# Designed miniproteins, single chains, continued (2), part 98

Each design is a single chain, and the fold is of that chain. pLDDT is the mean over its residues in the fold that is shown.

## One batch from the design tools (miniprotein)

Design m7402
Fold by ESMFold2-Fast:
Structure m7402 (fold): chain A 88 residues (1-88)
Amino acid sequence: AAAAEAARLAALRERAREQYLMALAGSDEPLAPEEVERILAETDPEEFELVVRAMVAGAVVAAAPDDEAVRRRAEELGRELERRLRER
């Protein structure tokens, strides 16, 4: 089952990355590759990665809300994101 789980996590990550890029561009439609490159060049890579990880954790929690380990990980990522946003 490891391959199936890895594939699901990869799909959630790609979806989160696409949604965050669209939000940063102010677009409701999928972005062209040149738009993605421009946004990534103008974005803090650490913050980008943290937001994508937080979005993936939120999606996993939504699928398994009673899983305490998953909830704890999502809460930790949420606090880290809040801390980074407040320190700037």
Scores: mean pLDDT 75

Design m7403
Fold by ESMFold2-Fast:
Structure m7403 (fold): chain A 71 residues (1-71)
Amino acid sequence: EAEKLFKEALGAVEAAKIAKEAGDDRMAEYYLELARKSAEEAARLYEQQGDKEKAKEIRETVEKEIKEAEE
C-alpha cells in the first residue's frame, strides 16, 4: 500500500515532465500536486507503522524530483 503510493508519486513526477515537454503546463501542475499528495500519504502510512526513516526518505526523494520538474 504505502509502497504503491510512493511508486505512484514517482510516476506522477515523470508524467509532469512529459506534460511540460508537450507544453501542457496545467497538466504538469496537476501531476506535480498528485505526486505531493501520494508521497505524503505514503510517508504517513510508514509513520503509522513506526518507520519514520522510510517516511523521511520518501518525502525527501519526491520533493527533490518535484522541484527539478517544476522548473
Scores: mean pLDDT 80

Design m7404
Fold by ESMFold2-Fast:
Structure m7404 (fold): chain A 107 residues (1-107)
Amino acid sequence: DLEELKKKLEELVELFKRLFTSPEAVEAVSEAVGKAPSEEEALEALQRIVEARLGPEVAERFRELLEWVLKKVEELQASDPSDPEVQEKRQLILDMIAEMKKIVEEV
């Protein structure tokens, strides 16, 4: 369970590194996400950019990983925050979000 979460988050981070290899990629994502009227439309716009830049197979894998992580976040939000395992899983997600932000900033 914890190992699966870690592996999925590491795969998502690697896809972020592949996506954000140029200033043009960062700008395209920032514009699409920033102009989206909803979170759902922002995710659809992001998915379209991943497909255009990395191909449909990578885009499909990215969608699967993102949906899995979002479902896990919802499960953790409904869980007892005092549970040490829940705290550890939340920290892993926060650490990976921080790493993804760093990847975008370093382009």
Scores: mean pLDDT 78

Design m7405
Fold by ESMFold2-Fast:
Structure m7405 (fold): chain A 94 residues (1-94)
Amino acid sequence: VVSVTSRPPGPALSPEEVEALVRLAQRIEDIAREQLRKALEDPSLTPEEAKQQILEEVERLLRESTGLSPVVLEILRGTGIDLAEETKRKLEES
């Protein structure tokens, strides 16, 4: 087995990773906003169901997005989780 030198992830992303991160983060925000709107318009949808729907759509987006680095995937997954939880909180406070 050839030993590949893996450097610890630094604070700097490549320009291509930054562009992918910004583009996909915007799509994740759009997913969260759409699910929040649907839940506010449909009283049969629970805050938990809205959260789960956001998580499922984010995971689908990430699964369909090939060629992303593990660092970018981790950031995007974290963004999706944070937005899903925020959406649930907003619905519970309404």
Scores: mean pLDDT 77

Design m7406
Fold by ESMFold2-Fast:
Structure m7406 (fold): chain A 111 residues (1-111)
Amino acid sequence: KTEEIIKKGLESRSVEARKKRLQQALKDMRSAGLPQEIIDLVQKIIENVGTDPEKAIKYAVKAIKLLRDYRDKQIAKLKEEAKKNKVDERTLVERETAIELRTIGLEFELY
């Protein structure tokens, strides 16, 4: 499903429009403090989107997987800190939801 959505996104947009979206994704990811490994993958998508679309799709799939893995680590850390600091359930859910929504937004910028 994810690979199919990425492929459709790349096919529906000009190479120039796709590169602009990916450049915005790089800025947003750097501002969000995402790991360099994810940023490097997005740069590889930009490098390949016009010359090797299949390779660009594979890098995008890897980047989305790492984004989701990073989301899961951030949520796990949030739950550990909440347990340590006696954070109420509502505040925990609100913070967890904010992490999930940020991840979804960043994923959408990759296709």
Scores: mean pLDDT 81

Design m7407
Fold by ESMFold2-Fast:
Structure m7407 (fold): chain A 55 residues (1-55)
Amino acid sequence: SPEERLAELIASLDEDLRAIAEDVYAEALASGLSPERALEIVERVLAGIREALAA
């Protein structure tokens, strides 16, 4: 389920990235997106942050 995938993703994250992931997911759901779409957005945001931090 999207909730299980989010939980697995969060389990490997630092405290700050966890907070960002949860906030992005909640905002996407509040905007009317499905849990599946919300999780896709979270994954893309986290990937972008990791790429920026690696630069």
Scores: mean pLDDT 79

Design m7408
Fold by ESMFold2-Fast:
Structure m7408 (fold): chain A 72 residues (1-72)
Amino acid sequence: KIEELKKQADYLEGLALSYKEGARIATLPSEKAKLEKLYDELQSQYNELREEYDKLLAEEKKRKQEQLELEK
């Protein structure tokens, strides 16, 4: 689950960077605005996935810690 969220977040980062670069080299203002909007939308999606990832990561660490305590 956590690995899946990490992969999804990495994918969104890649897409966001692609759109950001596209906006940088775009010669038409309309195309540049479109790519910048897509970048902003992907950043929003990334933030949502990052929050879910952090939550699951914290829960996983708690479970690992408890398991280690029980096995001592």
Scores: mean pLDDT 76

Design m7409
Fold by ESMFold2-Fast:
Structure m7409 (fold): chain A 98 residues (1-98)
Amino acid sequence: DIAEREADIEAFRASIAPKLLAMLADKEKLKAYLEKEKAFYEKLYKETKDPNAKQLAELYSQFLANLDDEAKSKELAQQIAEKRTEIARKLLEEELKK
């Protein structure tokens, strides 16, 4: 059921940006999280050559550079949520074809 799985992806998307923005209250913890995520996606790109992994690593890098800019942090959190949701959607489409 595509509609039920779309609802699950929408819930996943809705969870990402609020989680990242809540971490702005603890910038040291947020910085550690963003550095870990950046390193993960940089490694994933080196191993898979997946352009989505490269784009996510770049978005996390930009977030790290703009931690003190609230407006830019909100924009980047949304871009990260969109890109992660796009990847999740593609994985769902792959499963539905099987």
Scores: mean pLDDT 76

Design m7410
Fold by ESMFold2-Fast:
Structure m7410 (fold): chain A 82 residues (1-82)
Amino acid sequence: EEKKKEKTIEELKEALKVQIERAKEAGYDEAVEYLEKAIENIEKDFEKALEYFGKALKALGLSDEAVKELLEKIKTYIKNKL
C-alpha cells in the first residue's frame, strides 16, 4: 500500500517537472513559481501541493472547470492507488 502511494507521488512529481519545463520555455513565470511550490509540498502537505498546482493551471489560462476536473482526476487516481 505504501509503495503504491510512493509510486503515485513520484509519477505526479515527474508530471509537474515536465510542466515546469514547458511553462518556463513558454515564459509563464507565474505558473512556474506555483508548479515549483507544488513539488516542494507534494510529500509534506499534499493538499497544499494540489492547491498550488491548481493555481499554476489557472495561470496557464485553464478554465476553473478544467482545473477542478483535473484536480479531481488526480485525487481520485491517488485514492484508488492507496
Scores: mean pLDDT 73

Design m7411
Fold by ESMFold2-Fast:
Structure m7411 (fold): chain A 101 residues (1-101)
Amino acid sequence: MEEKLRRAKERVREAAAEAGEVAPEVARLLEEAMEAAVKSIKEGVEKIREAVRTMLEAGVSPEKAAEILGVMTMGIADVTTVEKGAGLGIEAIGAITEEEL
C-alpha cells in the first residue's frame, strides 16, 4: 500500500504541474488529501476542498482543476477501492461547482 500511495502521489504531482505557479502548493495539498483519504474519506474531502480553493483563487480553470483532481481520485481508487475513489471524485466536482457559483 505505501508504495502504491507513493506512485499515486508522483502522478498527482505531475498533473499538478499544469496548475502553473501554484503547482507545488496544489501537489502538497493533494498528497495530504490522499494520505488523509486512505485513513478517513472525510479528512480527505476537507483537503480536496482546500486544494480546489487554492487552484481557483490562483486562476486555474475549473476544467483543469477537475483534471488534476481526477488523477488524485484514480490514485485513491488504486490504493484503496474504486468506490472510495469515486466518492472523492463526486466531492471534488461538488467543490468546483460551489466555487463557480
Scores: mean pLDDT 73

Design m7412
Fold by ESMFold2-Fast:
Structure m7412 (fold): chain A 93 residues (1-93)
Amino acid sequence: SEVEALEEAIEKLRELGRQLNKPGISADERVAALDALGAQLREIISDPELLAEVERLLQEMKDAIRAGDLLTANLLYMSLVGLLVVELNRLKR
């Protein structure tokens, strides 16, 4: 179901968030993980407007990671989690 798939994607995003402050992980590895999550979210999210917003946040997060701006990356991570949680709660109504 869309609910179960979105819950799984949020769990994967939370695991990636745990890794944002972990030393020894390259920017390329973090970006690859976000690209994999983005591909998963494209299969789950049917609303094109929501998907566009999610893809924008993912792109900004990847850009922040590549720039070494982990503060901005963490703020964008929190925004993306919030957006997906709001959508999950909408689907559970």
Scores: mean pLDDT 84

Design m7413
Fold by ESMFold2-Fast:
Structure m7413 (fold): chain A 64 residues (1-64)
Amino acid sequence: MEEELWEETVLALGVMQIALAKAAGRVDEIPALVDRFLAQHPDLSEETRERLRKLAEEAVAEAK
């Protein structure tokens, strides 16, 4: 249960980084930023990793 809450917290930090990059107009850097974030959090489940990658893809697609 505590491990699940930890993963949600890490996911929220990743989402925050994507949101900040969007706000800064650096959408093109989001995929590389997310890849580095995931490399720093190797304990994340594959589901959480896939979700962050998908959110990065959506952010890039929205901004074009």
Scores: mean pLDDT 77

Design m7414
Fold by ESMFold2-Fast:
Structure m7414 (fold): chain A 61 residues (1-61)
Amino acid sequence: GVIKDLTFKNDVDADKVQEEVNKTKLGTLTKLSDKKLRFQSVPLVGREALELAEEIAKKYE
């Protein structure tokens, strides 16, 4: 698995990002600030889960 902090230029709707990421079952999100989310993937997936989480977050930035 991977853990990565995602930093955005604009405020992110963390609740919407978390809802969509939870539907994938590939990881979890923690809100650190209005512009920063921490993503943690499930142990058996890393890169693909992270890329999907980044794409979802950009939709709600």
Scores: mean pLDDT 79

Design m7415
Fold by ESMFold2-Fast:
Order: sequence, then structure tokens, then C-alpha cells
Structure m7415 (fold): chain A 86 residues (1-86)
Amino acid sequence: MLDELREVLKTKSVEEIIKVLREMYDEALKQGKIDEANLLLNMILEVRRLVKEGKSKEEIIDTVVQGAESLSKEMREKLIEKLKEA
């Protein structure tokens, strides 16, 4: 799953990645998955910081993959699916 996530992230713009993470965050909150919502929020904030600092796309992808390791299998699969649709 994490290898598939990394490959999909390579095909998406940073803006598309942030949009998908935001959608996942809103959905996790609505489902009462507060811990997962907090992890997604932290990923969004860190990605935005890296973008502002002019960091590489590779570092942004590494940050998203690392954050996704803490998500449930169901949420990781949903993240991959939403990214493929973006």
C-alpha cells in the first residue's frame, strides 16, 4: 500500500495532493475519526510549510507517506483511491 501511495503521489501536483488531504480530513471529522482527522490535518499543515519553504516534491511525498503510515488501512486505501481520481 505505501509503495502504491508513493507512486500515485508522484503523478499528482502538490495542489491536488493538498485538495485530497483536505477532503479526507473533512470526511474523517464527519465519521468521528478524530485521531485520523488530526493526523490528516498535521499532514496538510506540514505539506503547506514545505511548499512555503520551497522544498522538493520528493520531500513532500515522503511527508505524506510517513503521515499515512499512522492512518488505518481503510483510510490509506481511500487516500489512494481519491488521489487516483484527482
Scores: mean pLDDT 85

Design m7416
Fold by ESMFold2-Fast:
Structure m7416 (fold): chain A 81 residues (1-81)
Amino acid sequence: MDESQKLIREAQEIIKTAQQYLEKYKNNADAVKLAQQAIKLAQEAIRLVQEHPDDPKARLEAGILLGVAQIQLGVINLLYG
């Protein structure tokens, strides 16, 4: 249902922001590493939701992964933005 679509949409937005940070901070190895990790977490969240669309536990786990990805992007902005 729409909750799974919302998680996928959030993950896609995180990936887009992380890709922008990879371009902006390309000469900062630590920022690049955090942005790459955020992309991997968001991709894993999409996979979990797509494989288990009606599983509330999979949705909770995907939400946690997206939360960690957002923290990583926030750290880039705080330290290097």
Scores: mean pLDDT 87

Design m7417
Fold by ESMFold2-Fast:
Structure m7417 (fold): chain A 98 residues (1-98)
Amino acid sequence: SLELRQELHKIIDEIRKLSDEEIQTVADKLIPVLERLAEKLPEEYQPVVREQIEIMRTGSPEERRDALIRAIMTIAAHGSDEVLEELVKELKKILDEL
């Protein structure tokens, strides 16, 4: 859905403005969601999301921000509408709790 992809791009723009501490909070809460949603992607894109999850756990603050954005972009490009709806819902919940 174009509308779900547009919503995810708006969320990415919001994520770009977050502090390093807020990015760490979002990453920690989103990692279990991304692990679950990665299994629902085409097999060729599952390793891409899993690599970003590892960077979100181990990287510098800048690397974690970029990895978070890349994971969301990969799911937005290759996920089903059901996967995109779940991602939007979980991201909005996490961002509202900041």
Scores: mean pLDDT 88

Design m7418
Fold by ESMFold2-Fast:
Structure m7418 (fold): chain A 77 residues (1-77)
Amino acid sequence: MSDREKLGGLVMDLVERGYLTPEDVLEFQKKVRENKYDLVERAKLLGEILKRKGVPQEVVDELAEKYGLSEELRKAL
């Protein structure tokens, strides 16, 4: 599984858990597309959205571990 697919899996898991809405995912995808963000920039943007939505750090850390995110991506979140 690519790092992009891992990050995507984490985002979908957050939607399933009710931390993110489909609207939040569309906003994220739009900004990624318009700015041509790399994976680290995507992780940073996601981290900003998660902080704004009040997602507990423990949940973020659990999902980063579950999806096997690299240390670079985990630090960007």
Scores: mean pLDDT 83

Design m7419
Fold by ESMFold2-Fast:
Structure m7419 (fold): chain A 94 residues (1-94)
Amino acid sequence: EEEIERLLERIEKLAKEFAKITGDPSVEKALKNAIEGLRKAKDAFDAEVYAALLEMVTAVAINALKRAGKDVSKLEKVHDELARATNELVRAVA
């Protein structure tokens, strides 16, 4: 119970940090939607689907910035932490 809440708080914090670094409102909106789905996930399958959406949004944002010739090292670090926390949450729901 408390572990799931703590993981959701960490995911929200990391997603906010990621969105801030991108400076893109569409990235912020997409991440908020994925996290809302993750928070409302009813079972392990739902959690996995929204975790996959969160991963897709972050990966797409990083790739877009890389193609634009921008340094994404900080984003990649936050992405790694997000992926780790999200995987822990999915395991905790299962």
Scores: mean pLDDT 85

Design m7420
Fold by ESMFold2-Fast:
Structure m7420 (fold): chain A 92 residues (1-92)
Amino acid sequence: MSAKITVVEDVFGEKSESVFPQNLTGPEMAKLIGRLMRAGSVEPPPGQKARLTVKINDKVEERVLGEKESAPVALPVNVPDNTKVEIRVEPL
């Protein structure tokens, strides 16, 4: 069976999707984590707030980002087979 991790990003309307094999090497895992952390490190424009939403399969976490505030997205140590990770950053 071909296991995979799908990462879908929507950062202020800019959408991207990436698919990675579940049996990731160290460098491949670092690349995946790097993408997730970059989305979570986006600062809202001055005077505005943004909503960060991270969904891993059926688990949803939301955070409001204030001025000069960023929230790194952490991937769980044990990611199940065929995991879908969805990240959204929207202005409030």
Scores: mean pLDDT 64

Design m7421
Fold by ESMFold2-Fast:
Structure m7421 (fold): chain A 100 residues (1-100)
Amino acid sequence: SNEELIKLLETMLELAKEAAASTDPRELASLARLVLHELQTLLEKYPDLPEEVKELLQESAAILEEALARFLETGDPSVLREAMRRVAEILEKAIEMLKK
């Protein structure tokens, strides 16, 4: 299950990196929503995560929820790109913690 979890986080990391590099606001928003949905699903599926990893994933979800809300209000894709960069950094840290 730890190997499965790591692979899932690595997949989400690749999506976050793709989103951060995207110049298409529609692609960026779709990828951001996909990563948020996967984070929420993962937190429900793996309730016994190490607390520090759980906190990092919860922080990532909160960042994306706030960025998506701001994007809907402003139409500014830079808010989503910055959020996806931050989420990618947090996911890399979470993966390193799990690979101990």
Scores: mean pLDDT 86

Design m7422
Fold by ESMFold2-Fast:
Structure m7422 (fold): chain A 63 residues (1-63)
Amino acid sequence: DEVEKERDKLAEEIQKKIEEAKKKGEKEITFEVILKSEDNVEVKFTLTIKDGEVDGKFEEIEK
């Protein structure tokens, strides 16, 4: 399950970034991640980490 492993790995990386930001006292971090769905549809995640809270939105990349 390659797609599942990629999602889990990304989720763990996001969690680590949140923890590191909290330890360093960073108030707000924004980053973007692009993932391909199981149907090869590209989905863009925009994540904002603020005061240890994660706020995200999903944008489908359509053509």
Scores: mean pLDDT 66

Design m7423
Fold by ESMFold2-Fast:
Structure m7423 (fold): chain A 93 residues (1-93)
Amino acid sequence: SEEKRERLRQLLERFIDEFVKALENKDYDKLVEIARKFYEELRKILTPEQFEKARERLGKMLQFVMDNRDKLTPEQIRELLRKEAERLLEELS
């Protein structure tokens, strides 16, 4: 559904912006809340099977970002998350 894809795109864009901003501010408590809220909204949009795939892939990317946060610029983090978001949108067709 085009409406489902647009809703998912908007959710991913908002998540990336909020996540990167909180990470720049080193607000790790807020990062946890942003991720929790994101997965709650994602669960409402996706089927259980699609959600599990998205959770696994995004979880791996977020873990990579957190493990390398001192080595990555905010711009590099945005690019990595946007590329994963685009792939996710394609795979959830």
Scores: mean pLDDT 84

Design m7424
Fold by ESMFold2-Fast:
Structure m7424 (fold): chain A 60 residues (1-60)
Amino acid sequence: ASEVTVVFKLDGKVIKEVKIESKGGVVNIEVTLPNGEVLEIPVYIPKESTTIVLELPKPA
């Protein structure tokens, strides 16, 4: 099966990279921020191999 690479950036820095099977549909991904906060982020995963880069909002 093909894989989608999802890269999470915070303030221009990569904080998490995950590889997910390209099955299509929405996947909830947990990202732990440097301050210890955990975010659940819904990501749409396409059915073909690609790289998705997501910029996270700055924590309060």
Scores: mean pLDDT 79

Design m7425
Fold by ESMFold2-Fast:
Formats: C-alpha cells, structure tokens, sequence
Structure m7425 (fold): chain A 71 residues (1-71)
C-alpha cells in the first residue's frame, strides 16, 4: 500500500532526526518533504492525501514525545 510505504518512510525520518538530534522544525521539514515527494511519486488520490497528512501528524507527535524523553 502507498500509505504503508509512506508510514515506513516517516518512521525512518523520525529515527534519523532523533539520532541526529534535529530540532522539531528540521524534523517537521524533512517529514513534509518526504510527504510531498511520496504524493508526487505515487500519484495519491485526495482521500489518500488526507490519510497521508494524518500519518505525518502521528509521526511528528511520536518525534516530539521521544525527543522530550532524551532531555
């Protein structure tokens, strides 16, 4: 599924951003870039785009929670 592929890509961005100790702004930018590229590459429908945005929001929340734990 294109959305399952996107979720795995976003999970990798979370892990890499935490490992590199990136700011929330930089992590969010990288996630947004991956989202945009995935939408273009997979030619997502409007419904899939809406779901993709929700996946990005969930992964950004995970990044924030995990970053706070590293303080």
Amino acid sequence: SPLEELDKRLEAVVAESLAQRLSVHEAAFRMAKVLEEHIEEKKLSQEEKDQAVLLMQERLQEFLARQAALA
Scores: mean pLDDT 88

Design m7426
Fold by ESMFold2-Fast:
Structure m7426 (fold): chain A 84 residues (1-84)
Amino acid sequence: SKEDVESVLAELPEVEELVDELAEEKDRETLEALLRQVRGQKEQAEKLAKEYEKSDPELAKAAAELAKRLGRLEEHIEEKLASL
């Protein structure tokens, strides 16, 4: 639902802080697990945005924003993993 998408969006700043903390601790295994989770969520958000574009434009917009932010988080995690 739109509320579920907005809830995930609201939690992203805490996940971003966690990524930075895990990188400082050099916790490669947890960062790799988080990267897989983020990639899966991004794919789901992209599908949701496309599926509801015409039937629920507000949900589609929220899902597109989530996909965009998850994409940035994915790049951030990949950068941290490459620098470990």
Scores: mean pLDDT 87

Design m7427
Fold by ESMFold2-Fast:
Structure m7427 (fold): chain A 79 residues (1-79)
Amino acid sequence: SEEIKKLKEETEKKLTELIRESSERARAGDMEGARRLMEEQKRLKEETLKKLVELGVPESEAKKIVDELMDRAIAAVDA
């Protein structure tokens, strides 16, 4: 569906930004700031999982989607 596609695209973009900023904070020695951004990543993953389930995606499939989005975001930051 269009809603699922949009959610996946928005979540991947947000995860990529959070991972990049977390890495930059850690590199600058701001370990506390990096940790806060990692907590924000966890919350975003949990929120996205819930939204996917609400849109009719089975929970097991939604978990796989969230994991794939995370993997893509990590790859994008390190490319």
Scores: mean pLDDT 87

Design m7428
Fold by ESMFold2-Fast:
Structure m7428 (fold): chain A 103 residues (1-103)
Amino acid sequence: SLADTRPDVELPEEVRQLVDDVIAGKVSPEEAAQAIVDADLSEDEWRALFYHLLDAALKSPKNAEPVIAFLDALAEVAEQKGKRVLALDARSLETFLRNLFGL
């Protein structure tokens, strides 16, 4: 179930801070996406990242647009670097959030 996909691994502090800075408008989505893809996260750390992004978007409507912008940038960077599965995962969450928030 979706509940069984909750990550047991914490998101690396540097990645968490970078994502929070994007949501706060302190760092561009494109710059953060490049840095995070280059960090070569494990599958569990990517799962933790997607959960963190989902939680942030659900916590405040003001977070939805920057989270969606970051997911769009993440998908583009992942595709450019040949990380097709990561790109599809990012696009799937982006589409879900756009439908949920009517964006």
Scores: mean pLDDT 83

Design m7429
Fold by ESMFold2-Fast:
Structure m7429 (fold): chain A 90 residues (1-90)
Amino acid sequence: PHPIIKLAVELIQQAIEALKQGDVEKALELLEKAKKILEYLSKSGDKRAIEALNYVQKAIKAAKQGDVEKALKYAQKALKLVEEIAEESG
């Protein structure tokens, strides 16, 4: 199986750290990369991938609006779902 799920985990973790540091621009770059991976994975019909994609999109929207707390909340929800996919795909 394709191990891109680990890359999605790492990108979302780095985005969360960027948000905590107030680096919204860096966080958006990382979340957009994670979004592309999750769009690819969601085409396989994985419900957790579809749900994680939804949370990444909400995190991107919140970050663009300057709502760092809301962006962090959604990014953390996406991370949990992607970690669950990673555990089941190993």
Scores: mean pLDDT 85

Design m7430
Fold by ESMFold2-Fast:
Structure m7430 (fold): chain A 106 residues (1-106)
Amino acid sequence: AASLLAKILDKIIEAVEKVLTGEQKERAVEELKKAKEAVEKGDFKKAAEYLGKAIEILRESGTKQSEELAEVVELTKEAVEDPENATKLTAAALRAIGFLLDIELE
């Protein structure tokens, strides 16, 4: 679970770097990297807190793509809060991959 969550977070970081610019991008990437480090250490509570901050930054941006990416991060946060739930983990992974494919096609 932790290894797959870390990979999902890597894909979310890649998506944020394509969707956001400037200070909002730097802030969101920092919170997501902290979430990834927390996941790798098994601190899922701290990971969820950092993901919550990233969601706030994405919504603050106010674009359609940043709002859609915030929904991806919310699904990932739900998987982090319940890391043994394979259904939530699969849903988060598929949504993150789907979002990246949509960006690459635009």
Scores: mean pLDDT 82

Design m7431
Fold by ESMFold2-Fast:
Structure m7431 (fold): chain A 71 residues (1-71)
Amino acid sequence: ITREELEAKVKEAAKTGNDVIAMSKVLPFVEEALKEGVLTREEAVEILVNAGVSRRMAEVTVKLAEDLIKD
């Protein structure tokens, strides 16, 4: 997945107006981007925040994605 594709998916999910629903939709793509090294943790958080997600929820989502990468 590219950075541009992730940004597009996050913006689309953010249209729901509900952080929990938006994060459930983007979580697999955040995980893939982090796993492939497309984004740093900090870049992923900023993409979520810039799309309208709260910083707290963005940080929780990125942390969950990191934990899912670990076996």
Scores: mean pLDDT 76

Design m7432
Fold by ESMFold2-Fast:
Structure m7432 (fold): chain A 66 residues (1-66)
Amino acid sequence: AEAVIEEARRRLEEIARESGDERLREQAKKTVEGLRQMAEAGVPAEAIRAMAEREAEELRKDAEKL
């Protein structure tokens, strides 16, 4: 599961970094922490990956509004 969390962290942090917005950076960190908590609770890696992709899409939409 760690590899899936690390990939999600890289994608979300990159989107937030490219936006230049501190709030989106904070949101990305909270999302990664939430995904890690879910993995620790036994959510399968495949489900974590799907959730990370959905979260990345939402973060990109928020960045486009800037």
Scores: mean pLDDT 80

Design m7433
Fold by ESMFold2-Fast:
Structure m7433 (fold): chain A 84 residues (1-84)
Amino acid sequence: SRTEKIAKVLHGINKLIIEGKTDEAISILREVKARVTDPEDLAVLDEIIQLVKEKKPIPTDLALRFIRALEKHGLIDEAVALLE
């Protein structure tokens, strides 16, 4: 389901961050970013990448904007695959 896939993406990224796998999380986010075409959604991914680099928490509003960007570009299934 859509809800299950969204949960897998958010849980997968959060797990990498908690486990200290910051470089792996950034690599996955950059691979997803390479398939985003519009400046507004690119800015969302850049902000998340910067927060992960600085080991700062990702605000809930930004996490929701990230999921919307992935859905808009048809990247949810690709993001799930990168995190499995």
Scores: mean pLDDT 84

Design m7434
Fold by ESMFold2-Fast:
Structure m7434 (fold): chain A 79 residues (1-79)
Amino acid sequence: SDRLVITGIRQEGNTIILTTDAVPAPENLERIRRALEAAGIAVADIRVEGRKILITTAEPAAPTDVILALRDLELRRAA
């Protein structure tokens, strides 16, 4: 399956850390940014670190709000 699964979430300050079941495809980052901004969550930075996606928000955001914004996105594994 080419679908990426988020297996965990944690928060360190303004950074939401999503753990994933595989290395995320780079094209996911723009889609994640757009979904978060559409949900009213201002994004300062998004980066990939192995099987983690690190989302730094401009203002404090609840992890639950992040997960809800992303639940309808079809995220992809790296090729």
Scores: mean pLDDT 85

Design m7435
Fold by ESMFold2-Fast:
Parts: C-alpha cells; structure tokens; sequence
Structure m7435 (fold): chain A 57 residues (1-57)
C-alpha cells in the first residue's frame, strides 16, 4: 500500500471493514473502490484501485 500520502492506514482500516461486511471478494473490491473514490476524490483512481487490490491480496 504505497503511493498516496496520508491514505495508507485509513485505506487498510476501511478495506478491512468493507471486506468484513461483504459477502464475497468481488463485492468487497467494488465496495472498497467505490467508497474510497467518494471519500478521496482527489486521489487518482489508479492509486485507489491498486491499494484495494493489494489489501485484498
């Protein structure tokens, strides 16, 4: 989880929460990405997608 200043630990915590609430991995990825893009609109979509994928790996 590297590329966006100040988002790393917040992204990890949010992803854990969303994964716990999701029924499967695809739903977790979609929820995490959508939520993060809404919460961090100034963060590049590529960085958010990469963070989601890394956290779920």
Amino acid sequence: LTSVPGIGPEVAALLRELIAAARDREEAELRAYTHLSQRFPDVPAEALAAAVRRALA
Scores: mean pLDDT 69

